# Designed miniproteins, single chains, continued (4), part 67

Each design is a single chain, and the fold is of that chain. pLDDT is the mean over its residues in the fold that is shown.

## One batch from the design tools (miniprotein)

Design m14304
Fold by ESMFold2-Fast:
Structure m14304 (fold): chain A 64 residues (1-64)
Amino acid sequence: ISKEGAERIAKTVLETGDLDKLPPTLQAEVAAILRESGSPEAKELADRIIAKLKEQGYDVSKYL
């Protein structure tokens, strides 16, 4: 997915909270973008997504 596409998805997720439809790798990419947005809400959401993926056993190290 392009950086622009991932940013668009991150914006939609931040507005709607609808992340469960996305594959785990895309969820991790969205979380990385949210972390860089600088807003407290986006950082909290990103941390929760990454923690959930780690608990489920997905490799998210390249998105940390």
Scores: mean pLDDT 69

Design m14305
Fold by ESMFold2-Fast:
Structure m14305 (fold): chain A 86 residues (1-86)
Amino acid sequence: GLAEAFVRLYKEHLLNEIKQGKIFSEEEIKEYIERVRANARRLLDFEAEVDGMTPEERASRLQELDRLIEETYKEILKAVEENKKK
């Protein structure tokens, strides 16, 4: 969906910047992820309205979206840590 595609796009962008040698603190990464989370949830709300999602479908999609964001956060933190060792 749009919300998940948005999270993946910003994940790829940030990972690419880290690979290019940009240094980020854990605090900066956390702030970035929270901005992505807020915008992704707005996109999910938009998709729910457009697609006529039931409350159960919306709750399920939100749970999966939150899981994807947590996995993304952990992956980005790992990339930052690995890049610091170069």
Scores: mean pLDDT 83

Design m14306
Fold by ESMFold2-Fast:
Formats: C-alpha cells, sequence, structure tokens
Structure m14306 (fold): chain A 60 residues (1-60)
C-alpha cells in the first residue's frame, strides 16, 4: 500500500472530524465527504477501514 495514499486518507479523516467539531461544514458538504471516504474504502488497509467506519458512524 502507498504511504502517500494512506497519509491523504488520514488527513481527510482528521480534517473532516475537526470541521464537524467546529461547525464549519454544511450538511451538503458533510454528505460529499462521506461519499468521498466511501469511494476510497475499497483501497483502504483494514486499520484505515476501521477508522473510516468510526468517522462515518459519527457523521449521522
Amino acid sequence: MSPVEQAVIGILIAGADFAIKYGTLSKEEIEELVKEINSLRDKLTPYAKKKADELIEKFK
């Protein structure tokens, strides 16, 4: 697995969590981020999939 690919996914997850926490994202922007994370899910390591699933659960 590419270290760069994993780093990008990690940054997206951390950025989404931060933005949601501070209310900087609209509902539509959150839905777009969930879709983006899901589109990358098939390329994730088992560890990254678990972290992505935890974040998606938080998005509800």
Scores: mean pLDDT 63

Design m14307
Fold by ESMFold2-Fast:
Structure m14307 (fold): chain A 99 residues (1-99)
Amino acid sequence: SPVLDPNKAIEVLEKIKKYIEEAKKNKKKITANELIKWIEENTPKEMQPVVDLIKGYIEAFMKEKGKKLDDVLSDEELEELISFLDALIEDIKKDAEES
């Protein structure tokens, strides 16, 4: 994989996390497809590997729940996605400090 700027990757992940947190707080009904589309539209092309990782996770997550990508994400599912993003941000921060 190409070498990514960890600070830019963290910024992208924090922006996605904020979008999900705001959707949950405002009780906005969003589908997995709408979330993926928002991520693709709000992420620079250089961060495509980060987009692909998150998209793959969301697709696998929905499949495991027996849900379609056009199905609305529950508050529980939004919380699980926030937890995934938090873990990924922490891993990138730790890697950047050691590098």
Scores: mean pLDDT 84

Design m14308
Fold by ESMFold2-Fast:
Structure m14308 (fold): chain A 87 residues (1-87)
Amino acid sequence: MLGSITGYVKDESGKPLAGVFVSAKGPSSAGAKTDANGYYEIANLLPGTYTVTAFKSGYTLLPGQESKEVTLTAGQTVTVDFVLQRS
């Protein structure tokens, strides 16, 4: 049974940030782009440990928040949120 990673990406002022590329790398590799509400979903992931990161041109991740490690079990959904600041 496949799992999912979902979350929200905001800027440092708390505004939703659209057009952010979020990637998950682990037993399978997939990515998603945030919508107008800053929401993303990466579905159909194999169970295992994933490294999740976010990228948008002109923005950087906050220091100490560059990547998140999460472990998915079969059929699980985990939430990973990011904050990006304008660079």
Scores: mean pLDDT 81

Design m14309
Fold by ESMFold2-Fast:
Structure m14309 (fold): chain A 83 residues (1-83)
Amino acid sequence: MEVVIDTLRVDSPDGGRVRVRISFYEDGELVGEFEFEFDVAPDDDVSQRLLDLIREALRKMGFSDEEIQQILEELRRRSETPV
């Protein structure tokens, strides 16, 4: 499963609000798409917030917590291999 995150809007100058689209693809086909808004401060862990939103989206798609953890672990492994 592939996950694509698109930033749709960032409100400035306080930078407090971000809108993102999270899209899930399997074998090149779109299987799920969700839009979220969240507040972010300059020193916030944005990566952690994005992971929480991915978890919410997968839960809405009917995945179990165990399946979600497996998907997130696969995504984390891809991030740890520098290209």
Scores: mean pLDDT 70

Design m14310
Fold by ESMFold2-Fast:
Structure m14310 (fold): chain A 58 residues (1-58)
Amino acid sequence: MEEAEKKIREFIKEKGTVLLSSDETIALLRELVDQGIPLDVAMEAYEKVVLEEIRKAI
């Protein structure tokens, strides 16, 4: 999970936004799964990182 969170945070930093399109989200999750991270773990990490960034914006 921590490794998945790190990869997701780097992706968001490179994009400059937490508001990813559906296609960008699918591509990110697919890349994480291809790197050996289970889909459920990748989804959980993605949700956590997005919620943390939303909380910072509020």
Scores: mean pLDDT 75

Design m14311
Fold by ESMFold2-Fast:
Structure m14311 (fold): chain A 61 residues (1-61)
Amino acid sequence: MYKNEKLQEYLEKKGKLDGVDVAAALKLEGSGISTRSLADFFGVSERAVRNRQRELEEILK
């Protein structure tokens, strides 16, 4: 379970999570992993992860 209940609820409502969603969620939860390492692991662009992180921060306000 994510520490942020709103984040968990948002992710559970998504029918399919892509690697950008997972990487951005890990950054929001205070993961010590760099954005670049997460982007490389999930095979997505670092820019996409940063953009999704901003979108999720706005949704969770």
Scores: mean pLDDT 71

Design m14312
Fold by ESMFold2-Fast:
Order: sequence, then structure tokens, then C-alpha cells
Structure m14312 (fold): chain A 74 residues (1-74)
Amino acid sequence: SPVEVARHVLDAFADLPPEEQLRLIRGLLDWFAENLSPEEFQRVAEEILAHVREKRPDLVPEVERLIQDTLARL
């Protein structure tokens, strides 16, 4: 599922520097926005945000902004 893909990718790259982690998350969000329904995108975005809150709480504000920016374009 898209949620499982997002989790596996984020786990694989958990140790990336903050700037690279945000670039990866932006890329994932953009790809999902183009390839998923708005409802499926919401589920994947929630999973990404939950993962970031657990593993990289320092990045939460930027990730929330990226998700909101992407949703505004859908």
C-alpha cells in the first residue's frame, strides 16, 4: 500500500540530515499527490506526519507546512 511504501522509505532514510530529510518528504508528498486520490493522500500524509512526530519531532512544523501546501494544490 502507499502507506507501507512511505513508512519503509522514511525508515530507510531516517538518519539523513534535516535538509535532505525534508527534500525526501517533499518528493514523497508531491509523488503521492500526483498518483493518489485526495482521500488516499490524506491517509499517507497522516502516516508521514505520525512517523516524523515519533522519529524527528524537530521537523514537524516544516512537514506540517509541506502537507498543507500540497493539500491546497489538490
Scores: mean pLDDT 80

Design m14313
Fold by ESMFold2-Fast:
Structure m14313 (fold): chain A 58 residues (1-58)
Amino acid sequence: SSMARRRRELLILADAYDGLARMSLSVGKLSDEEGRKKMEEVAKKMREASEKYRAQAE
């Protein structure tokens, strides 16, 4: 169904943004304190996007 297809697309987007959040945190660990804080902010925004798409899949 179109609903099942849309749900799958939203879950793929949610997983992609979650992956970007994890990558941002990993990059932050290689940075100084300011770089770490900036990467944590990026990760937070990526995680918010992931949660938004996951909620839309419900």
Scores: mean pLDDT 88

Design m14314
Fold by ESMFold2-Fast:
Structure m14314 (fold): chain A 94 residues (1-94)
Amino acid sequence: KALEEAEKGVELLRQTQLNGTPISVAIQGAKLLSEALKSPELPEEKKKEYAAEAIALLDQLRAVAPPQFHAEIDAAKQLVEDTLKEALEEERKK
């Protein structure tokens, strides 16, 4: 279930590689993935894998996006990074 949500979030981010895809789709994907990363049902290895792919896709999007969207993309990347860090810290405490 959390795996399916993570895959959907990353799939929305992958859509940014398609011509005409709005940056809002990437932001939605990052938020959906971040919620999935909070789930204890998602294995640590998969959390790292999906977060790494999302970060790479957001970096690629930032390189081609107009400067007006850079802050929004940076915030989405930070959300994924912070959520992954917190989720991994919780996994280590059990």
Scores: mean pLDDT 79

Design m14315
Fold by ESMFold2-Fast:
Structure m14315 (fold): chain A 92 residues (1-92)
Amino acid sequence: SEEVIKLLEEIKKKLPDDAITARHLLNSAIKLLQKEEVDLDGIKGLLVQFVVALKNHGVLSEEQAERLIKKIRGARNLEELKEVLEEIKKEL
């Protein structure tokens, strides 16, 4: 969880200052990751909403968002989710 939290904090730093919804969704995902038992489905749901928020803000294209959402939904564990987050960070 700590490595995923660190990566989400790094992604948050790359967001536009006015990307308020996206920032709030990342903060919610970080808060879920700080719990002793990880709700993977809850975190994935927040990250799907985060990608949609980035698309609506003009940070990601429709094609980028669709591809990333598919990868988030396909992640079976935090390690696979971390790989998708590293891709998101590279696209920002």
Scores: mean pLDDT 88

Design m14316
Fold by ESMFold2-Fast:
Structure m14316 (fold): chain A 58 residues (1-58)
Amino acid sequence: EAAARAQLAADLDATTARGIKRVNEAGSKTQEEIDKVSREVGAEWAATVAAGQARLAA
């Protein structure tokens, strides 16, 4: 419960930081690659939220 919430917060923080880094790295490449990385970062965020919610509901 409290541990699951703390883990979700940590997972979201890590996912956000990693996503920002990946988008910045892609920023020196083509617009298509930036688009792809942005979609992947969004999907990773959604998956992290879903996994955290499943742990909190269990």
Scores: mean pLDDT 76

Design m14317
Fold by ESMFold2-Fast:
Structure m14317 (fold): chain A 66 residues (1-66)
Amino acid sequence: MDAEIRALIRELAAELGLTEDPALGAETRMVVLVASRGDIANMDRAAVRRGLLQLARQHGGRLGTS
């Protein structure tokens, strides 16, 4: 997994108060990749945040942050 994607997910999860679930790692990273269009440096951060919050709501407040 891309270390930059993992760091971003951890940052946003901590900011949003979400719990880590390693089983959601692949799904969480796909949300970031789709919303960022593969360009993390120029991504729409608000769109990424909304995607991750929607995913977390479906999984009891958890994201794959590891």
Scores: mean pLDDT 72

Design m14318
Fold by ESMFold2-Fast:
Structure m14318 (fold): chain A 64 residues (1-64)
Amino acid sequence: TVLQALYKTQGDYWYNKGVKYEKEGKLDEAIKYFKKAADSYRLAGDVEGAQKAENKIKELEKKK
């Protein structure tokens, strides 16, 4: 649906912000945005996108 496509686009936007902060070494900010991405992907029904964002959160939490 159009709404699911919008949530997926929102998830991609937050995911890209997470990647930006990860590259800058700002782990807390990166985790914040990956959590927003995971939530948006879940609302989109994008299980793969949500899992990808959740895996990033787990990876970055281990680096703290």
Scores: mean pLDDT 86

Design m14319
Fold by ESMFold2-Fast:
Structure m14319 (fold): chain A 94 residues (1-94)
Amino acid sequence: MLEHIEELIEELKKRLDDKELSSVLLLAAQIALARGDIETAIFLAEKALEYSPTEELKKAAEKLLEKAKSLKQTKTLDVEEIDEIFKHSLERVE
């Protein structure tokens, strides 16, 4: 799963600037967290933090990461669910 997410991020890096990429990853992390996939949410939040060009995005990613680390995994998202989350996140950022 994480390998699939890394491939999606590499494709998005070709199309989006750092602010757009960080925003998409942060929204995707929020959705993964809401669906109970803590491992995916942590990974996405860490990537959002890595690409965050603004203090606001960095703080949002750090806050989500701290929240996610305090929770327990209740679901594992599959490839189709990850693709849906990324599609939704892209539509909201553009």
Scores: mean pLDDT 83

Design m14320
Fold by ESMFold2-Fast:
Structure m14320 (fold): chain A 86 residues (1-86)
Amino acid sequence: MAQKVIDNLVELIKEGKVDIAVSLARMQRGIALTTYKNTGNPLAKQIADAFDQLIKAIEAGDVAKAQQLVQQISDLDSQLDKELAS
């Protein structure tokens, strides 16, 4: 996942653009699930599960929880990059 996508998602959440933020998060969840199915990598599943939680937080209007989940997703993506480098 590209850092620019994470940055765009944070901005959409801050602007209250719920429908667009949810749409972007659903697309990213689909990509993570496809990666998990193709590779079996548990980090990809954790990223997909975190996006599912993010969608629920955005729909509930919980901006603080949504921002926390975006940070968690960013950290998981960085961990996946390190695992691939090992």
Scores: mean pLDDT 79

Design m14321
Fold by ESMFold2-Fast:
Structure m14321 (fold): chain A 58 residues (1-58)
Amino acid sequence: VKISDEEYEKQVKQLKQEIEEEKQAFEANPSEENLAKLRDAEVKLGVLDIKRAVNVVT
C-alpha cells in the first residue's frame, strides 16, 4: 500500500512526538519496558521511511 506525501508527513510528526515522549520517559525511569517502547517507536519510523522510499521508487 502506497503512502501519500501528506499522510507520510502526518505520521512522521506523530512518531517523532512519540519518540520524544518515550525518550523522556526512559531518561526519567530507565527500565526495560521504557527502552522497549522507545525502540518500538524508532522501528515504526524506520518502517515508515522504507514504505515512503518504495512509494517514490514505484
Scores: mean pLDDT 75

Design m14322
Fold by ESMFold2-Fast:
Formats: sequence, C-alpha cells, structure tokens
Structure m14322 (fold): chain A 104 residues (1-104)
Amino acid sequence: MIDEVVEFVKRHPELALEILDRVIEALQAGKPADEIVVEVRKFLEEKGLTDEEIGALLMLVSLAIAARDGGSPAVQAAYDEFLKKLREAGLDEIVEAVERLRQV
C-alpha cells in the first residue's frame, strides 16, 4: 500500500500537493479530521479519480493526520517509512508538505 501511494504521487505530484495544502488549511481552521477526510474523498471523486487512486491519496492524508495526532508506534513507523520512500523518489516538495501538516 505505501509503495502504491508513492507511485501515484510520483505520477501526480501537483495533485498530491494540492490535497496536502487543502488539508493543512482545514486543520489550521480547526476543522475535525473526520470531516477533512470526507471532503478530500468528495474532491477526488469530483476530479474523476479511480477508487484505487482515491484510496492511495486518502491513505496518505489519514496517515499524516494520525501521525500529527500522536498515533500508535505502528502509525509513526508507517509515517517514517512513507517519508523515507518519498525522499528516495526525489519528492522533496511532497515531504515538506507532509511535514508541514504534522506541524499544525
């Protein structure tokens, strides 16, 4: 699953950045995480993405939010592995956006 997310982000880095920026803005505005996930799903469905692509981006968003909220050691390990794979893929802009999400 993490590898599928990384491959999708490599093909659509601008869309991944747009989604992460929207999530950051919503969190800064005090919107609950569950509402943000629902809104992201609707936005991706409106863009005509496949269920697999929607699942990959929602996994990214949910993992980043869970890590921000002090998730379990397993969540933190998955988050760290995800950031490592993004860096190895040269997706530094995405890494910065995910790290910004963790700081809000």
Scores: mean pLDDT 80

Design m14323
Fold by ESMFold2-Fast:
Structure m14323 (fold): chain A 65 residues (1-65)
Amino acid sequence: SIEEYRKEIEANKDDPEKVIEIMTKLLTEVFGEREAKGDRKVMEKMSKEELYEYALSTLEKIEKR
């Protein structure tokens, strides 16, 4: 569920590699592997703080579908 992904991201917010892994799983489930691969490249360029904000905003967008 989206709530479970949110909790997992919050628990790992100080570990950018884990946040990227969690987000890649979520994006693959929702949008498919190709979209997730593209977003992963963008996430890899982000700071820890930018990545956390991006993750939260992405969860919000998915929840509003």
Scores: mean pLDDT 82

Design m14324
Fold by ESMFold2-Fast:
Structure m14324 (fold): chain A 74 residues (1-74)
Amino acid sequence: MMSEEELREKLEEVVEEGERLARETGDIQAAVDKAMERMAEVVKEALEKGMPEAKVRRALSEAMSRLTKIVREM
């Protein structure tokens, strides 16, 4: 079963990969779109593994806020 900490780590890795891709390619929109797609995959996996929806929503909200801040600073 996926832990809350494991979910947070996976979402944080997606944000970091998105930032790296945006910086390497200069295509911020494509990097954001790919990060959103990856976050959706992680969320689906967490829910399928029986993680409570409230915990998934909280972790996703934190990751989304971080991604938005990083993109705005570019």
Scores: mean pLDDT 82

Design m14325
Fold by ESMFold2-Fast:
Structure m14325 (fold): chain A 90 residues (1-90)
Amino acid sequence: DAAVREEQRRLRREGEEEVRRASSTLSLLGDQLTQEERLEVGREYAEGVGKLRALGEDVKIPAVLPPEMAELADKVAEEVRAELERLARE
């Protein structure tokens, strides 16, 4: 229980920071980003969204990002949920 709650706090902090950082990059530099740079920022955004969704937060991937990022966020959410369930069984 305590270990699960500590992990949830860590994931929320990491996810919020990843979303904030990626969102800032897109808003400030979006028009200057290459497709490869936009994909890299998109992966950071998707990683953060996935972590937050695993914690039950309703966070959306921006439409400006490639559609693969929504799929990545779902995959990250599933992996994080599985890890939290594993930790809860210990």
Scores: mean pLDDT 83

Design m14326
Fold by ESMFold2-Fast:
Structure m14326 (fold): chain A 70 residues (1-70)
Amino acid sequence: DMFKKLLEIAKKYDAHLIQPEGKKAVVYGPNTDKREAVASELEKIGIEIVSLSREFVYDPRADLVIHVPA
């Protein structure tokens, strides 16, 4: 169920699931408004955002990695 919701969020924002499973997410990409929207949607389904940045930042706490394009 959570994975289905995650796929729906990815489709809505044209986001790429680099690592598609987990509950602690790195969200990165050049579009600030899209990143914030994706992060907000993920938090609503119980995913913790550990990093939200323009460029990829490795965080050892993260098990989910999402790229948000321009």
Scores: mean pLDDT 81

Design m14327
Fold by ESMFold2-Fast:
Formats: structure tokens, sequence, C-alpha cells
Structure m14327 (fold): chain A 89 residues (1-89)
């Protein structure tokens, strides 16, 4: 279905954004851990709303991983963010 394909592509783009946030925080200190956590929370909110509206398991998975990444950073502020990779399809 066209809708399913579009939703999976959207989930892949959100997963790529999560990986970029982790890399920016880990490499050269271009963003702080707090900024990365805020970014992951934003992505989690978007993905969760998309999952509920579209019934997408891929967006639900992205939301859960982004929320977990943000929580891990906030609970472990001295730890570098882990690279989060989401396999879609």
Amino acid sequence: DEKEKKVKEGAKKLAEAMKLLAELAREKGEITNEQAANGFEGLADIAKKGAEALGSEELKKVAELAEKAAKDIKENPDKKPELVEVEIE
C-alpha cells in the first residue's frame, strides 16, 4: 500500500535523525547530552503521535527507542549517548 510505504519511509527518516543526534553529541561535542535528550524527546513525541494516528508499528518502535534514549541520557548525564539504529523493513 502507498500509505504503508510512505509511513515506513517516514519512520526511516526519524531513525536517521536519531542516529545523527547521537553522533553529534558523541563526536566533537557539537551538541550537549541535554540537547540530544531534548531532541530524542521531540522525535519520540512525533513518532508516538504518528503511530497512534496511522497504526504504524514502525513509528511505535521509533517512538519507544527515542524515549528510551532520552531517558538513558537524563539518568546517566556523564555517559555519551549510544548510537541508536532502527531496522525498518
Scores: mean pLDDT 76

Design m14328
Fold by ESMFold2-Fast:
Structure m14328 (fold): chain A 88 residues (1-88)
Amino acid sequence: SEEEELLKRYEEALRQFEEDLRELEERVRRGEVSLEDALEGVERGIAELEKLKEYVKKFPGAGKVLERIEELLERLRRLREELERELA
């Protein structure tokens, strides 16, 4: 179905998002990125995932994609809190 194909594409995009997030987490840990740039990236990532979550909620088969989005949002919010503490 068109829904099934669309959800598979989002699942693939979320896997790529997770790889990018892992790389960002490592760069932050190593001090290889400014805290301000990292925070800006995290805030954009949260906004993108929240928009995607609202969109995919319309699909009955979105359970796995929604679960993945929530996992990534939790990781991003945790990283945001860490970055905000270091900048304070």
Scores: mean pLDDT 87

Design m14329
Fold by ESMFold2-Fast:
Structure m14329 (fold): chain A 120 residues (1-120)
Amino acid sequence: MGMPLPTGPLEPPLELSAEVDGVRVSFRAEGTPEAVTAAAQAVIRSLVGHLEASPHPAEQAAAAEIRALMEAGVPVEEALRAALTRLAEALAEAGLAGPINIAVDAARRGTAGGGPVVPA
């Protein structure tokens, strides 16, 4: 018996948004708390990889900050919000203005090759 820390799995549905300089990035995930948490962590890792691949020093610094948050055990929701904010900043600087939606269907767990298309 141990008291669960508030850093436990994210509760579905998870919906987070960040807006910087007119650019809005939204994240939505549904499914089990474990699947939603795993999806959020995968998105953060993907964004860190993209920022690290950038030749821009500020984007590399942002990747290092997000990595530090993940390693420090910051709640996944807070780390995801920080990552979305930095993505919105990068997109705004690239001259993209408008809503960008990132949606992850965490309810579709482990496709063993069962029909990847939605039923007609």
Scores: mean pLDDT 65

Design m14330
Fold by ESMFold2-Fast:
Structure m14330 (fold): chain A 96 residues (1-96)
Amino acid sequence: SMEELEKQLEELAEKAGKLLKEYVETGDEKKREELLETLKEMVRKAVEMGVTEEELRALLDYLKEKEADPSLSEEQKTAARLLAEAIEEVLEELEK
């Protein structure tokens, strides 16, 4: 149901936030991999909730611009980069 998907997205968002902080603080590549997988699950659930491929591509363009912004923190740049990677990988899954 939509309510179950929303609750799952909220739980995944909290998990992603914790993993992002841990990865930025430690540089632990396993935390980066766990974060990427968590973000990919969030993107897949957003698609199930009705987010379109066109909307994902628009978000991807926005995130790539933000990654290049020198005023953003390391945490913000890392979040933008990993979410962009997650979107690209899910878009590839949708094209199959």
Scores: mean pLDDT 85

Design m14331
Fold by ESMFold2-Fast:
Structure m14331 (fold): chain A 55 residues (1-55)
Amino acid sequence: SAALAAQLAAERDAVLTRHRNWLKAQGVSQEEIDAELKRLDAFLTRLEAQRLAAA
């Protein structure tokens, strides 16, 4: 549903933002932050697709 898709997208954005802020606090370089967030975003997007398919 559109409502579920919106919820999952918001959850993904929140996780990515929190993780980015945590990595910055740890002194990780912007290049490494970008690489890690790209991997995390791909993983979360796949989980989002699976949850939408199961709904």
Scores: mean pLDDT 84

Design m14332
Fold by ESMFold2-Fast:
Structure m14332 (fold): chain A 75 residues (1-75)
Amino acid sequence: MKLSDEELLQKALGFMHQLIEEYLAKIEAGEISVAEGLALIEQEVNRFLQQNQASQSIRDWMQQQLAELREYLES
């Protein structure tokens, strides 16, 4: 069933939190580099957006989260 924008935003929040936690743990453990982790997170976000037919507002929000994460990890 197609999710509402509100339901999809809640799903996106949980997805982003879990994804960031997973890849930060791998970066800190030395399993992957920061650059590799960022590339994998971006790939997973793009997959989520395609699978859920995300509205422009949700796409913009998730892209903003990626930009902020990149800034944080590259600082």
Scores: mean pLDDT 80

Design m14333
Fold by ESMFold2-Fast:
Structure m14333 (fold): chain A 82 residues (1-82)
Amino acid sequence: SAYEEEVRRTAERLIELSKTNPQLRATILGAIRRIREDEEAFRAGYLSSVEPNAELQEERELLLDALEYLARNPELLARLEA
């Protein structure tokens, strides 16, 4: 689906941005570690913060889905950790 492609593109973009930004890389790796510890609890906590702007809320949900995709994909996670 178009949304699944957007999630994959966002995950790849996060990997690329992390190559030149160590602070962003550390933040993303920290989020992925928490997702791997308890995905449901992380998701619930993330979504408990309400964004009143619908477009920003969609971007926020896309970012969460991309982080979960990275956490579940060992090949992409290895590229992020390198």
Scores: mean pLDDT 83

Design m14334
Fold by ESMFold2-Fast:
Structure m14334 (fold): chain A 84 residues (1-84)
Amino acid sequence: MEIEKLSPEAKAVLRYLAEAERPVTLDELIDRVPGLTGESLIKALEELIKAGLVRVRADENGQLVVELASPEARERIREWAEKE
């Protein structure tokens, strides 16, 4: 899927993840990304997972974290975020 065709919410999540360069909790995304609600975050994550851009996993403490799916995805997202 073309990054430019993602929802505004999915794009906001990708930009935040590209800038953070680390796994991010769901709570941090809701707190830090403007315009996200729990419902819109779930839909954004579904869109991003389907696009192969992010992964959701449990950390060592059992908390759900979101991270970029691969080094290739990370490079694509970084280039896009710099132009947007």
Scores: mean pLDDT 78

Design m14335
Fold by ESMFold2-Fast:
Structure m14335 (fold): chain A 61 residues (1-61)
Amino acid sequence: GAYAAGKGAALLAGAGEEGAEKAGRFASQNDPVGAAKAAYEGGTPDEKQAEGAGKAALLLS
């Protein structure tokens, strides 16, 4: 799903393992802008925002 897509995109962009996980969590919130931002910047999204995305995905699942 969205988590795997976001994580894969971040890894392809050269993000580290933690950065890739955060991008995946961002994507799992169905936030394409947040996921794209993480991959586009080559960096990781804010940890608080990434954690929020993970919590939202957990509520939806």
Scores: mean pLDDT 59

Design m14336
Fold by ESMFold2-Fast:
Structure m14336 (fold): chain A 84 residues (1-84)
Amino acid sequence: MYEVILRIDATNKQAVDEAVKAAIEAAKKVPGFLSAEVLYQDDTHAVIRLTFENKESAEAAAKAAIEGAKKVPGFQSVTYEIRE
């Protein structure tokens, strides 16, 4: 099992909510998706934990989630890490 941890920064709560939603929707479309959890740290910061069956799915999902989040108005930045 592989984890993708995404840290999202945005201008306001609505932008964070939409970026989180876009990232999770993109990740769910990747084969081998297992789960998604969200921790809202404050109105401008959230952490998403995604789990996948294999490394290739985790890498594809990280890329897809980042591209989805970037399209959201008010998106500022995203960092990610992949863990086994």
Scores: mean pLDDT 86

Design m14337
Fold by ESMFold2-Fast:
Structure m14337 (fold): chain A 102 residues (1-102)
Amino acid sequence: ELSKEEQEELVEKIVEKLEELAEEEEPLRVTTGAGEVVEVTPEAAKEVAEMLRKSSLEELNKLVEELKPDKAKRGALLLAVAMVGAELGNPQMKKTIEERVR
């Protein structure tokens, strides 16, 4: 299991990527793991960052479910998670993210 500090670090990294997406001037088109093309707006990324700051890593899967009706917000969260996962050299952290966002 990840330590509390490692879990907090993962949440902080995901929030940081969402904040980077929120600073973009134009919407970003991304293809999700389900083959769905979604438009990630800076506004959607900003709102998801605020939601995640109030959540724990353990609630990440619940947040993904709550965002199902809003494709842009769900796309922003999944993109931020994928960006963090690509940068992680720690297999345990990568597996934890993958398990929380399925």
Scores: mean pLDDT 71

Design m14338
Fold by ESMFold2-Fast:
Formats: sequence, structure tokens, C-alpha cells
Structure m14338 (fold): chain A 124 residues (1-124)
Amino acid sequence: MSVEEAEEKVRRAEELAESEDEEERLEAAELLVEAAATGDPEIARRAVPVAERLLEDEDERVRLLAAQALALAAATGDPENAHRALVALAGREEARRAAAETLAEVLKTRPNPLAEAVLRALTA
């Protein structure tokens, strides 16, 4: 995915995240996961605020995908992304589990000390 394509996905997710339709908010969360999966810390930084809002969503599917997007943001190795993801996830049992599983999988191919520290904190 190009940086331009990833930026457009985050912009579209921001719009859809405000929808009254749960399926549109689900699409927003899916777009955030795709954008954050690029591993670009700048793209992830833009995705984090939207994912933080979707963690509070009424639909469990939306919350779990938002947790996955935050885990992917933490996996970029950027300290601000990692800190914001950890703070957002720490108080939420379901989201914390989903984020930990996502981080564990990413770390198999892209290990980094900051993401490892976040995974350890989420599983403590």
C-alpha cells in the first residue's frame, strides 16, 4: 500500500467512524487496520485518534478491530504511538487480549523492543 493510499484510508475512516450505521463504523475500523498494517509511524499516528474513539463503540467487532489497529500502531516502534495504544488498551480486557494477539503475531516478522515492552504490559 502506498503512503497516499494509506492516508486516504485514514481520512475515509475518520468520516465513517462518525456514522450512526454500525456497518460503516465497522468499515472505518477495517480501514484503520489496513492503514496501520503498513508499519508507517506517521500513518499510524493519524490512525490512533480514530481507533481510540472506536474502542468505545457499542459493536464488539468495531472495538476488536480498533484494538488491532492500536496494536499495529504500537508495532511501528514509535514511542508516542506505543504509549497512546498502551494507555487506551490497558483498561479494556477484550481489547487488551485482541491487541496482545495482534502484537505477538507482528513481532514474529518485525521484532522491536518497544512493541515487545507493550506486549509484556498488555499481558501482565
Scores: mean pLDDT 86

